# Designs tried in a protein design run: designed miniproteins, single chains. Part 70

Each design is a single chain, and the fold is of that chain. pLDDT is the mean over its residues in the fold that is shown.

## One batch from the design tools (miniprotein)

Design m2576
Fold by ESMFold2-Fast:
Structure m2576 (fold): chain A 90 residues (1-90)
Amino acid sequence: MAEELLRKGKEALDAGDYETAVRYFEEAIRVAGRATPEQLLGLAEAYVNLGDYEKALEYAREAMRKSTDPELAIPIVAVALRAIGNLLDA
């Protein structure tokens, strides 16, 4: 079930297991047949912590494009700015 996979992905993020988080979020998207803004935000957060700033920025952009929820806008912008800052610093 996609909601269960999303929950496991969030748990893996909280545990610092970013590779496992990516796997759960990708599987949630596959099972659902579509990407939700929450799943895309989770992928962006996992990738920024893995040091893949270009992928993090791509997923953050997609999350913002698909989201109309202002509560998600703040964490999406935050992860995008982290990715941009690291790309400029690297």
Scores: mean pLDDT 81

Design m2577
Fold by ESMFold2-Fast:
Structure m2577 (fold): chain A 62 residues (1-62)
Amino acid sequence: SAEELLKYAEELLKRAEELRAEAERLRATGDPEKILEAEELEGIADLLRGMAGYLRKIAEKL
């Protein structure tokens, strides 16, 4: 249902925000190893946001 898709999209966005917040903390350390870890988390967060946007688009058609 549209409601299930929207709930899943919301969960993905929530997880993306958590990863982005973690990445910001890691970048703030100035440690090269932590900055590389932050870049990976930022990439994952971007993918989750894209997936959430796609699910919302599907829900619009239902």
Scores: mean pLDDT 88

Design m2578
Fold by ESMFold2-Fast:
Structure m2578 (fold): chain A 92 residues (1-92)
Amino acid sequence: MVEELVEKLKSEDFDVRLEAVYKLVEIGKEAIEPLVKLLLDEDKIVRDYALHALKLIGDEEAIEPLEEVLKKEKDEEMKEKIKKLIEELKKK
């Protein structure tokens, strides 16, 4: 189920990707770990959609996994986006 939605985030179809984002948001906490792993994906579009889904879920349980990914992330643009998401989650 979650794995099928994760694969849909890699779709070339914008509507399929967007539908997968909202379905993962509906799942909530159980989607956090798979979405955090996608932040290290080779495809920048997949990483951006995973980050967007995590932001929409807005669950503070994502903070610790996001901090771990931040240690491994090599893309400075993604590092800044992840840092901003962590700060937003801490303020909620």
Scores: mean pLDDT 81

Design m2579
Fold by ESMFold2-Fast:
Structure m2579 (fold): chain A 104 residues (1-104)
Amino acid sequence: MTATESGGGTFAEGSTVTLTATFSPAAGTNVAWVKVYPDGTGQVVIVNASTRGEGADPRFSGSGSGTTYTLTISGLTKEDTATYYAVRTADPTAAGEGALVTVV
């Protein structure tokens, strides 16, 4: 299985970003989004494709099924600067390289 995250880049504060993860083969609903800060600490922001993780900001939302999943972050702040990984919980090695989001 492979995962590929896309949609990263440099964004202004207050903007909205949509990140996309594509899995081959289909991932099912057991997809989590993990925010990895520049210091290497991680936070699970979405579980089961669309459920916000414990303590995750309501600005994070997830959607998708099958092969394509999206993470939307509204009202970007500088604390959202991180690499975002989509992970299938049954096979976390399929995380891909992540999407780097930089907020300026």
Scores: mean pLDDT 78

Design m2580
Fold by ESMFold2-Fast:
Structure m2580 (fold): chain A 92 residues (1-92)
Amino acid sequence: SKKEELKELAKQALEGLPFIDELIKNSSVPKKKLTEEDKKEIEELLKKLEEAIKKGDTVKAGRYLSLLLYKIYEYDDKEALKKLIELLKSVL
């Protein structure tokens, strides 16, 4: 079912976050400065992810989740990471 697919996606994402965090922390890639425009774009992606989850759109949810994780780690947006974790927990 779509609901079970979304729960599995959320579970895999939450379980994967510590490994992604370690990989990025050990990366030599410099973090980009988080501007107000970047913050707005990240907040818009969070809203799109929440909407995709509410609609049961697993494909769009996965796409927005991947883009959001990329941007969160690129900019070290710890507040967005916290919001993402809470959103993913709400699916379980």
Scores: mean pLDDT 81

Design m2581
Fold by ESMFold2-Fast:
Structure m2581 (fold): chain A 58 residues (1-58)
Amino acid sequence: ASPEQREAGERLGALAVILGGQGASDAEIRALVDKAREAGLSDEEAATALRAALQARA
């Protein structure tokens, strides 16, 4: 994977941990990531979707 792809994957993982800390279940986080990737989104786009979910919980 390119450095950009690796960085996007790391951001996605970090955001998933933050969402879990805010009360999101593992199933909920997985469903969001799965839906993003099923829609053809990249890891970067999936990370953006998770960040939006985090903002909605703030």
Scores: mean pLDDT 68

Design m2582
Fold by ESMFold2-Fast:
Structure m2582 (fold): chain A 76 residues (1-76)
Amino acid sequence: SDENIEELLADIDRTQELLARYDPRAEELNALLEQLKEAALNRDWARAQELLAQIQALFAEMEETEPEAIARIVAA
C-alpha cells in the first residue's frame, strides 16, 4: 500500500478507541489491531498483510453476528 504509516497508525488508534466505546467483546479484534500497529512500526508488511486478512475475516464475522455494533463503528 502507498499509504503513509502515520495515517495508518492514526486509523488503528481511532478504531481501537471506537471498539473500546461500543463493544468490549471486540477484544480479539483489538489484539489483532495492536499486532498490526507493531508490524507497521517495524515495516513488516508481510506480517501486516497476514494480520489485515485476519482482521477482515473477524470483522466480517462480527458484521454477520452483530451488524448494529459494526454500523456504529463504521459511522463514527
Scores: mean pLDDT 69

Design m2583
Fold by ESMFold2-Fast:
Structure m2583 (fold): chain A 90 residues (1-90)
Amino acid sequence: SAELDRIAEEAEARLRGEMELLLETLASLSSVEEKRALLDRAIAALEAAIADLEAARAAATDPRERELYARLIAAARAARAELEALKASL
């Protein structure tokens, strides 16, 4: 559906914008400890978002809504993996 596709695209665009801002903020920080703390908070926020999306997906009765949530979960997991890799490289 056009509405569900729009919601997915808007959510993905917001996540991309948040990731770009986070990476810019990370680059501006002076210490490894500050960078690690920022990444920990961002990873925790993504984990909470993934849990909420998984619960929403499980509760959804429309296959199209389940596909929307699956798409958003995949995007959030990819973002989390990127941040975990950045943290491991510090």
Scores: mean pLDDT 91

Design m2584
Fold by ESMFold2-Fast:
Structure m2584 (fold): chain A 68 residues (1-68)
Amino acid sequence: EKKEEVERLKEQVDRVLEKAPELSEENLRDVIESLESLAKYAKRQGDEELEKYFEEKKKELEKMVEEL
């Protein structure tokens, strides 16, 4: 259910982040947009932990793009 879906989603995000140095700038920006959408979704659901998780991952990717 929701808990299993959340864990699966976190695993997917972590796998993308492991490959982040190999991604193009365009692909990194797409992932950032996806994480922003997921953070907004988590906020609407009242899941503060999940919102912070996605916001932190988005921030990490934004720093990578800025340093390109």
Scores: mean pLDDT 75

Design m2585
Fold by ESMFold2-Fast:
Structure m2585 (fold): chain A 85 residues (1-85)
Amino acid sequence: EEERLWREILAALAHMLAAVYRSLAPKYGETAQKAADLLEKAADAILEGRFDEAVRYLNQAASYLEKAGDTEGAKAARRLAEEVR
């Protein structure tokens, strides 16, 4: 049961980050939008137990966040990727 709760928490964190970057899309444009999309895909993958895909999506999101100049957001996405495995 704790595994399921942990997955839900990790997915919620990914959804929260996605919402933040979606709200920043007017300032950072397509890069922030791509990051948000990838974070939502990662959350879905976590909930489905597809952890390898989730890690891939989170690392891709981190790359887009770094391109947008958000080093802290990129670190958060990479930390989530480490927690998923």
Scores: mean pLDDT 79

Design m2586
Fold by ESMFold2-Fast:
Structure m2586 (fold): chain A 81 residues (1-81)
Amino acid sequence: SKREEELRRRIEELLRKHSQARETEEGREEGREALERAMELVTELVGEEAKKKREEALEEASEAVKELAEAVKRVSDRLES
């Protein structure tokens, strides 16, 4: 996903900025802000990955439910016969 790639790139840039800012005491606040933004982007990236995994799981579950419904119908038809 292009969005996942963009998020990873931004996270890397923010982490690099945080590391550089921590080389000086006066840059510590800027480094903290960069880390906070990186954490927000990590949360968003995890959310995107979780959403994709959830969509895949829902698709698999939907197919399983369809197969189960067909099996239940076959059993019901047999009991009525």
Scores: mean pLDDT 72

Design m2587
Fold by ESMFold2-Fast:
Structure m2587 (fold): chain A 52 residues (1-52)
Amino acid sequence: AREYDIDLPYGTHGYWVWVELLAQGYVLSEEERAAILARPDLPEDVRAAILA
């Protein structure tokens, strides 16, 4: 929906922080990776970056 598309979790600290850390070469622990991948609202780009 139009309004709900605008309400995308853009700028939510959770996924943005993970993207930033990965870009800086941060190594995710096995627990951190599992926790992030278990998130139902995880954006595809973030999931791809974690699995890369």
Scores: mean pLDDT 59

Design m2588
Fold by ESMFold2-Fast:
Formats: structure tokens, C-alpha cells, sequence
Structure m2588 (fold): chain A 75 residues (1-75)
């Protein structure tokens, strides 16, 4: 499960960058970071299998990414 954890760490970093970009009014960069975070979170979800904690973390990251994409689109 090292790969799933690594993907989630990378997704969390991208989500932080997306939030910063939104705060700075850079919708394009925010969308790019959020899309990358969503992709990594979905990949982590596939790799999580029956690990409930990893599944919950991956779903959480994916939902945050989707929320940021909606915010960036409306900006």
C-alpha cells in the first residue's frame, strides 16, 4: 500500500497548491492542480482495495478536488 499512500500525499500537495491558486485568482492553475489531484486520488482509490482508511482518504481527496474544480470554473 506504499503506492496508494504516496499518491495521496502527492494529491494533498496538489490540493494545497490548487487552494492557493484560487486564493490568488488564478483559476487556470487551480483547475490544473485540482485535475491532477483528482487523477491521483482516483488511482489511490483503485489501489486501496479493502483498506478502509485509505479508501476514506482517497474519497475525501477526490471530493475536495471536485469542489475546487467547481470553484475554479465559477471564478
Amino acid sequence: MEEAERLLEEADRLLDRARRALREGDAERAREYARRALRLAMEALRLAGDDVELVQRAIGAALRAIGLLFEAELL
Scores: mean pLDDT 84

Design m2589
Fold by ESMFold2-Fast:
Structure m2589 (fold): chain A 79 residues (1-79)
Amino acid sequence: DVQKKMLDYVQQVSKDSLDTAKKGFDDGKGDQSLNDALNKVNKANQKASDTAGPDTALKSGKVKHDTLKKMLDLKKKHQ
């Protein structure tokens, strides 16, 4: 099922990107790691939307929104 594979892909990229951003802040490279993480999540969400259509875009959009909120919280904590 393409929709399930794309949603699993976006969830995995979002988790990996959050872990990368957290490590970046711990290493003193938070801004660079956050920017790289945001780009990865945005590309994954776009790929899911393009590959599996609008219903998947809505579900992956929610995962993207939740991930962006967590990334913003990380940035605020370290500023």
Scores: mean pLDDT 77

Design m2591
Fold by ESMFold2-Fast:
Structure m2591 (fold): chain A 62 residues (1-62)
Amino acid sequence: AMPEGDNSASFEEQLQRVLDWARADPSVPQEIVEALEELLADPFNKEVLARLYELLEKYLAE
């Protein structure tokens, strides 16, 4: 596929890679996995994105 300016496909691919990482690591909270799955279903959902970011900050701060 040709690049068409704002590349939403690369964003979805990045989300899939992060989700694969989260599923592979049992130390990752299920809440992060669920948020990633919701974001893949609706990648423009700002509320899910904000929730995922908050969960990741909490996880990385531990």
Scores: mean pLDDT 71

Design m2592
Fold by ESMFold2-Fast:
Structure m2592 (fold): chain A 62 residues (1-62)
Amino acid sequence: MEDLSPLQARIVALLRERGPLSAAELARALGVSQAAVSRALRELEELGIVERLPDGRYALRF
């Protein structure tokens, strides 16, 4: 995943390890703002790498 930003790559790694997580849970785990995580998650969703679940959590598409 060479085209990902460092934050996007860390989000993908954490979702792979822990399964579905909310933006707030990712922000807490990564030590970054929820706004930064939410923006990165939107970008990953547009790339088809992650999906938003009905409960508001995010999961890897693969």
Scores: mean pLDDT 81

Design m2593
Fold by ESMFold2-Fast:
Structure m2593 (fold): chain A 70 residues (1-70)
Amino acid sequence: MEELMEEFDELLTEMSELIQELPKELQEKFIKELTRLRNEAMEAYINKDLEKLKKVLEEVKELLEKIKKI
């Protein structure tokens, strides 16, 4: 679980850097999505729901790939 949270934090850092380079309208859209995923990850971590945390991590990876293609 801690390893998944470390991976999540690394992905968040990379994503935040990429989002800052986007137009303001896209920044707002991706920040909202990132905030949702962060909240879901925190809830999964608090509840020790490993399966939900893995699912959220996959969604974060998909969002990162989407941002990289912009």
Scores: mean pLDDT 80

Design m2594
Fold by ESMFold2-Fast:
Structure m2594 (fold): chain A 99 residues (1-99)
Amino acid sequence: SHMEKLIEELKKKIDDYLSKVLKPFAEELQKRYREEVERAVAEGKDPTRVRIELAEKYQLELERRRLSLLYNRDSLPTDEEIEAYRKKKIEEANKKILS
């Protein structure tokens, strides 16, 4: 339906925006990951274990930043918020047709 298409378009716009905004942060995390891995390996730690543990650490940090940008909370857009956006867009479209 047209309403289902509006929900998909909203989700895609949110993902595109977050990817663009997070890119410099993700690049900084990737740089820190490489530097910490190199340091830990130089200290005699197991390279495989260090890579796995640090990758998990930085992936969680990236995800926390993503969630904070959406809501300043640990949640994605609710169905109610998406539904409110749909209703607003339908109302705007109806007003434009009647003009």
Scores: mean pLDDT 72

Design m2595
Fold by ESMFold2-Fast:
Parts: structure tokens; C-alpha cells; sequence
Structure m2595 (fold): chain A 70 residues (1-70)
């Protein structure tokens, strides 16, 4: 099940604040991570696809799970 747009926006806001990145960048990372995770890609593959660390992918997945979005 894919997260709602509302859940993605909230997760993106939290990620932007946590990492000190722009909301637009955080929204791109959160959306792509949710879509790739739903498609069965590993955290390592998602990290490579987005050019971010596995730790960042893990953080995004925790935020999504905590918000009931995953």
C-alpha cells in the first residue's frame, strides 16, 4: 500500500527539519523511497538510486512507519 499524499508531505517536512535540507528535496526523497520500497527494492538499492546514504533511507522508512504510511 502506498502512503497518502498527506502522509508523504508530513514525512517530508519532518525529514527536511531533521536533515536541514529543503522541503522540495525531502519530498522527492520520501516519495521515491516509498515507491521503491513498495516495489520491493532493498534499502541499499534505494540509496543507490537516490544518491543518499542507507542511513537516510532507514530514517525515511522509520518516519513513514511511525506515521502509519508504511
Amino acid sequence: MLPTPEQLEEAARELAERLGISFETARRYVRATAELAAAGYSQEDIAKALGISRRTVSTILRILRRRGAL
Scores: mean pLDDT 82

Design m2596
Fold by ESMFold2-Fast:
Structure m2596 (fold): chain A 91 residues (1-91)
Amino acid sequence: MAEELLKALDSEDPEVQLEAVRKAMTLPDKEARLEILKKAATHPSVEVRRLAAIGLGALGTPEAIKLLEQLTDDPDPEVRRAAEEALRHVR
């Protein structure tokens, strides 16, 4: 499962990329969720990183919080806003 979702993030189809993040957010294994969301948080797509911030906020682990704090410095203002909003819900 995790390997398939990681591969889907490398797809040229933006719908496949976003679906991979959505599926990652519903994985029962928190370590697998973090692995995929961590990769999504560094993805070149703004929409993928923004959705990853929402997923990291829902996960709420210390490692997810650290990634959210890094996303508050993202070059895109929508990604920064999503990360700040997620941090308000986990703090």
Scores: mean pLDDT 83

Design m2597
Fold by ESMFold2-Fast:
Structure m2597 (fold): chain A 89 residues (1-89)
Amino acid sequence: SPAEAYLAKAREALAAGDYEKARQYAHLALSYAKTDREKGEALEILGEAYLGLGDYEMAKLAYLEAARLYKEAGDFEKAEKLLAKAEEV
């Protein structure tokens, strides 16, 4: 899907330390996302990208929203990890 393709590009940018491109690709992934899991993955990457950019407020908000979406998708383990990340920023 287009969302999966943009998620892959966002992860590559994140791994390269290109937080601005990671943010851009994650926003594109979010715009094409059809499932709570895809939306959660995009918001998790947005949180990591904002953290890399020093935008701690946006990073926290992204982690909290990602946690909510992973919980709706039934992934309670990932939701707990994202809540912990939100508390650390």
Scores: mean pLDDT 91

Design m2598
Fold by ESMFold2-Fast:
Structure m2598 (fold): chain A 73 residues (1-73)
Amino acid sequence: MLEAHQLLVMGGALLNQGNYEEAIELFKKAMELDPSLRAQALEYIGEAYLKMGNTELAEKYYAEAQALKREAA
């Protein structure tokens, strides 16, 4: 559990530094280790794609995160 959270934090740092591909890999690993982080990780992956200029993929990942939040409500 701590490992998954650590990957999420490291991914966020890479995202802020412009290392988008590496950030996405860490977010995906975090989701696999801790499914409770899936919605948050998907939102960060969406942000990474948006920063890379891929608005279509960004919107798809944001939609998945939003769907998970609605299911949990």
Scores: mean pLDDT 81

Design m2599
Fold by ESMFold2-Fast:
Structure m2599 (fold): chain A 98 residues (1-98)
Amino acid sequence: ASEDERILIEAEALLAFGEMARWLGDYELAIELYEKAIELAEKSKHPGRNRVLAQAYEALGEVYAAQGDYEKALEYYRKALELDPSNELARENLEKLE
């Protein structure tokens, strides 16, 4: 695998760990892991970069929505759709809050 592909695989692993933290109610850890996933994905030149970034922003939106911060949730869902218009979860969550 290329270095760019390896970076995206690492970012996707951080997303999976963040999802686990979110399901356990550890929102602080989930946010940290999602932010690390974004930082890694932004360094990649791989064509899958925007898909992984969109997944991370959508996940951040879900955490903020769970905390009652709907303004931040909407901001992150919109950012996810800007990066990947095919992100179904971000679209559905955005439509539900607007």
Scores: mean pLDDT 85

Design m2600
Fold by ESMFold2-Fast:
Structure m2600 (fold): chain A 57 residues (1-57)
Amino acid sequence: LSEEQRRAAEEALRVAEELLAQGQRVLAKYIAEEVIRYFGEDEELVRRAREILERAA
């Protein structure tokens, strides 16, 4: 993963957490699933995205 790609993924996860705080579970889940899809080889990003999916369930 490039530094730019990592920053983009971390920003996406930050947005997903903000959406969860606002009760926007469907959008937060969508973003978390996209992070897993495009950044699935990054163990830390996948772990954080899965935590968001569990909270959005």
Scores: mean pLDDT 83

Design m2601
Fold by ESMFold2-Fast:
Structure m2601 (fold): chain A 85 residues (1-85)
Amino acid sequence: DYLAKEDYEKAIEYYEKLIEENPDDAKAWYLLGEAYFKLEDYEKAIEYYEKAIEKGLKEAYRNLAKAYEKLGEYEKAKEYREKYE
């Protein structure tokens, strides 16, 4: 990846501002999840991917599954992988 940890921290600040302006922006929630995933904060990544799914971004199910795999929760990872049609 081209981004260093500091760049992901700045990306988080940016996406948090986008969410303040539009809390229903599913893509902003997704990108916040991606930034936390890159920082290896898989628990926060899961939280924000779940928000993206709530706001209609079903693609985030794949990312949710990957985050659960990183935490060793393989049964949950399989379940969420199967939810994305």
Scores: mean pLDDT 83

Design m2602
Fold by ESMFold2-Fast:
Structure m2602 (fold): chain A 80 residues (1-80)
Amino acid sequence: SVEELIKKAEELIKEAIELIKADPSDTRKAELLIVKAINLLKKVPGVEEALELLKEGLKLLRAGDLEKAIELFKKALELL
């Protein structure tokens, strides 16, 4: 269901944030979790704003801007 896809994406995003906080020197696992969340949410109508925040946060995460990436991931969670 749509609700199950959203819940699974929320869990992946929350886990990604926790991994970044636990080990800011290794973001590879967090990046994979965010990519999985994006792929789940692409199937869901009405979450386009949350998707754009996750995509922008992923770019920042890959660029090493961990603080801004976490902020955007948290903002995406508030919109889901």
Scores: mean pLDDT 87

Design m2603
Fold by ESMFold2-Fast:
Structure m2603 (fold): chain A 56 residues (1-56)
Amino acid sequence: SKADELLKKLIDKLEKDPEETMKVYKLSEEEFKKWLEKAKSGKLSLEEAIEELNKL
């Protein structure tokens, strides 16, 4: 689905620049790594992944 493609692109973009991502979303290294693991597991929809990222 388009949502799955967008989620994969989001993960790839954020993972390529982890320091910038952590600054933008105000995440600790631990929080970002946990989110990334969860998002990569395929258990989150795009909406859920974005919600979790902003909620942290």
Scores: mean pLDDT 78

Design m2604
Fold by ESMFold2-Fast:
Structure m2604 (fold): chain A 74 residues (1-74)
Amino acid sequence: MSEETKEAVKRVLEVIKEKGAEEARGLISGPGYLINGALRPMEKSGKFLGYGGTIGGNIARVVYAAEKGLEIPK
């Protein structure tokens, strides 16, 4: 996981803890096709499968996992 992804994930997790997953949705950025591609394996498996690709995709994964009550790796 890149340092930029670590910092972005940390920021998103702080917002989720303080204000909830719905507020953290505002931190998701990037084209819908990239966001949907990042979330599709999680939707299919019901699990957080890890980080990779774009920062926006990883933020979307973290928000989705929090909304669904999935375990998020530190």
Scores: mean pLDDT 76

Design m2605
Fold by ESMFold2-Fast:
Structure m2605 (fold): chain A 55 residues (1-55)
Amino acid sequence: GPADEAKKRRLERLREQLEEWVRRGLLSEEQAAQILKAAEDGDDRTGVRLVLEAL
């Protein structure tokens, strides 16, 4: 539905942002992969916590 489509677009933007942060040395590739997987699994709490812990 519309909520699923919005989530997919947010995940695409998140992936691009994570790639940029890895390129800039703010995150490891492993941390970025874990954050993206948590977001894809719909675990917004874990995803947010991983971002805050990594930054």
Scores: mean pLDDT 73

Design m2606
Fold by ESMFold2-Fast:
Structure m2606 (fold): chain A 83 residues (1-83)
Amino acid sequence: DDEEEKKKKLEREVERITQEASELMNYAESLGLSKEELQALVDEIRKEIGDVVPYPEDLDEFLATINQAAVYKIKRLKEEAER
């Protein structure tokens, strides 16, 4: 019920998604990408969340967007590895 609880919940879900993205990035690293590039992806997701949080009520949609962004970025990294 507390507004702060909704924000903490958002931060926890963000951290979870970031960790899941890290696991997927380990696979991307097998394609010849540097660890620094993989870490930058994680940091970007965290910054996006911290910089652009529309509303606590939009948590489900917001987290779905972050998850999609992580998957999309990993796909993009795979395409770049083909260089």
Scores: mean pLDDT 58

Design m2607
Fold by ESMFold2-Fast:
Structure m2607 (fold): chain A 77 residues (1-77)
Amino acid sequence: LKEEAKKLLEEAKKALEEGNEIKAVQLAAEAAMLAAKAAGDEEAARRASELLREALEDPSKAKEKTEELIELTEEAL
């Protein structure tokens, strides 16, 4: 779980650098959820799902939500 979360985190950062913000937020959300699950942090997992939902409802916020998900993932690891 932690190793998989780290790989997804790197892929999310790469997608963000490439300007693919929707792919970046999806990958960052998966990374955050896996990291939270590995840590047993149910609140962090719920927060990751909420951030993903917000980005999908308003794609203009995808970059902002991706950055929050990256921080959440790094804190849970």
Scores: mean pLDDT 81

Design m2608
Fold by ESMFold2-Fast:
Structure m2608 (fold): chain A 96 residues (1-96)
Amino acid sequence: RKQELVERVLKALDEAAEAARSRGDTDGANLFENVKKRVEEIADGITPEQLEDLLAAAEKLVQALRDPNTPPSKIASLATALGLLVVAAEVEVKYG
């Protein structure tokens, strides 16, 4: 259900922020908290398909952040992919 997907995305973003803080990355944690707020702002207009894509991207990012052997370049790539999905969803909600 859409509400369950929204809750799971927000939880994954909270977990990403916590994992970033655990690595000493305060800027990254703040970025993921900002992404969470942006997803909350579009929750009513976002599609289940967009939420599934966001959930998959956020969960991959959480796994990468929790693995101390993950290189910064991979974290940057995953964070960029998540950011692009958020921008696409915001544009579609605003203009679709």
Scores: mean pLDDT 85

Design m2609
Fold by ESMFold2-Fast:
Structure m2609 (fold): chain A 62 residues (1-62)
Amino acid sequence: SEAEKKAELEKQLREAQLQLTKAEMRLMALELDGASQEEIDKVRAEIEKLKEQIRKLEEQLA
């Protein structure tokens, strides 16, 4: 049903938002610790993918 599908998408959105927060915290820690540009770029790419996933989920819920 549409209601069940919406609930599943809302759960996926919440989980993606939590993963994004964790990735952003990791990026901050890497920058503070003077990590390599390669390590920073990998986490930034993960953050970008999570933001894209969140946008698509929000569009499906709108």
Scores: mean pLDDT 89

Design m2610
Fold by ESMFold2-Fast:
Structure m2610 (fold): chain A 80 residues (1-80)
Amino acid sequence: SDVFKLLVKEAMEKLSKLLNDPEAEAKLQQLVEAVEKGDLDQAIAIAEELLDYAKEKNNEISEENFEALIDELKKLKEEQ
């Protein structure tokens, strides 16, 4: 869904600013690319890595956003 891809990009731009980390920025870009390619398995895996990173940094807002994103990605995968 184009709407979903746009929402993911907007969320990722906001989250990258909160993380303020080049490694997290690179992972966010990989996540966006995986979603654009329809590789939901890769997108879920990267989002889970970013969730773990947010937990390590005690970034509660990023944790909640990545948990919600993972749930949406899993729903999309089940619909395929």
Scores: mean pLDDT 73

Design m2611
Fold by ESMFold2-Fast:
Structure m2611 (fold): chain A 94 residues (1-94)
Amino acid sequence: MDMEEDVKLLERALEAMRRVAEATGSEVAREAVRAVERLIEIAKTKALDPLKVVSLALLAVSAEVALDLGDLEAAINDARAVRDLAEELIKEAE
């Protein structure tokens, strides 16, 4: 996957994390928002591991589905996984 497609996937993940943060008020979800925002800036100039970017996007979709089902605990847990993967990708790129 090229850098443009990575940015689009991460922007969708960012929207999902913002929805979780707004709905739950969770600090973990706010940390996920900040981590994904930093990762998007990196993705504009550096290639990322495409499998990890896809995994992060799938976790973000899972968090939105959990939120829609009213499972706030699952949504926050998926947001934590998104944060941790985003932080790992940031460290790998720097």
Scores: mean pLDDT 86

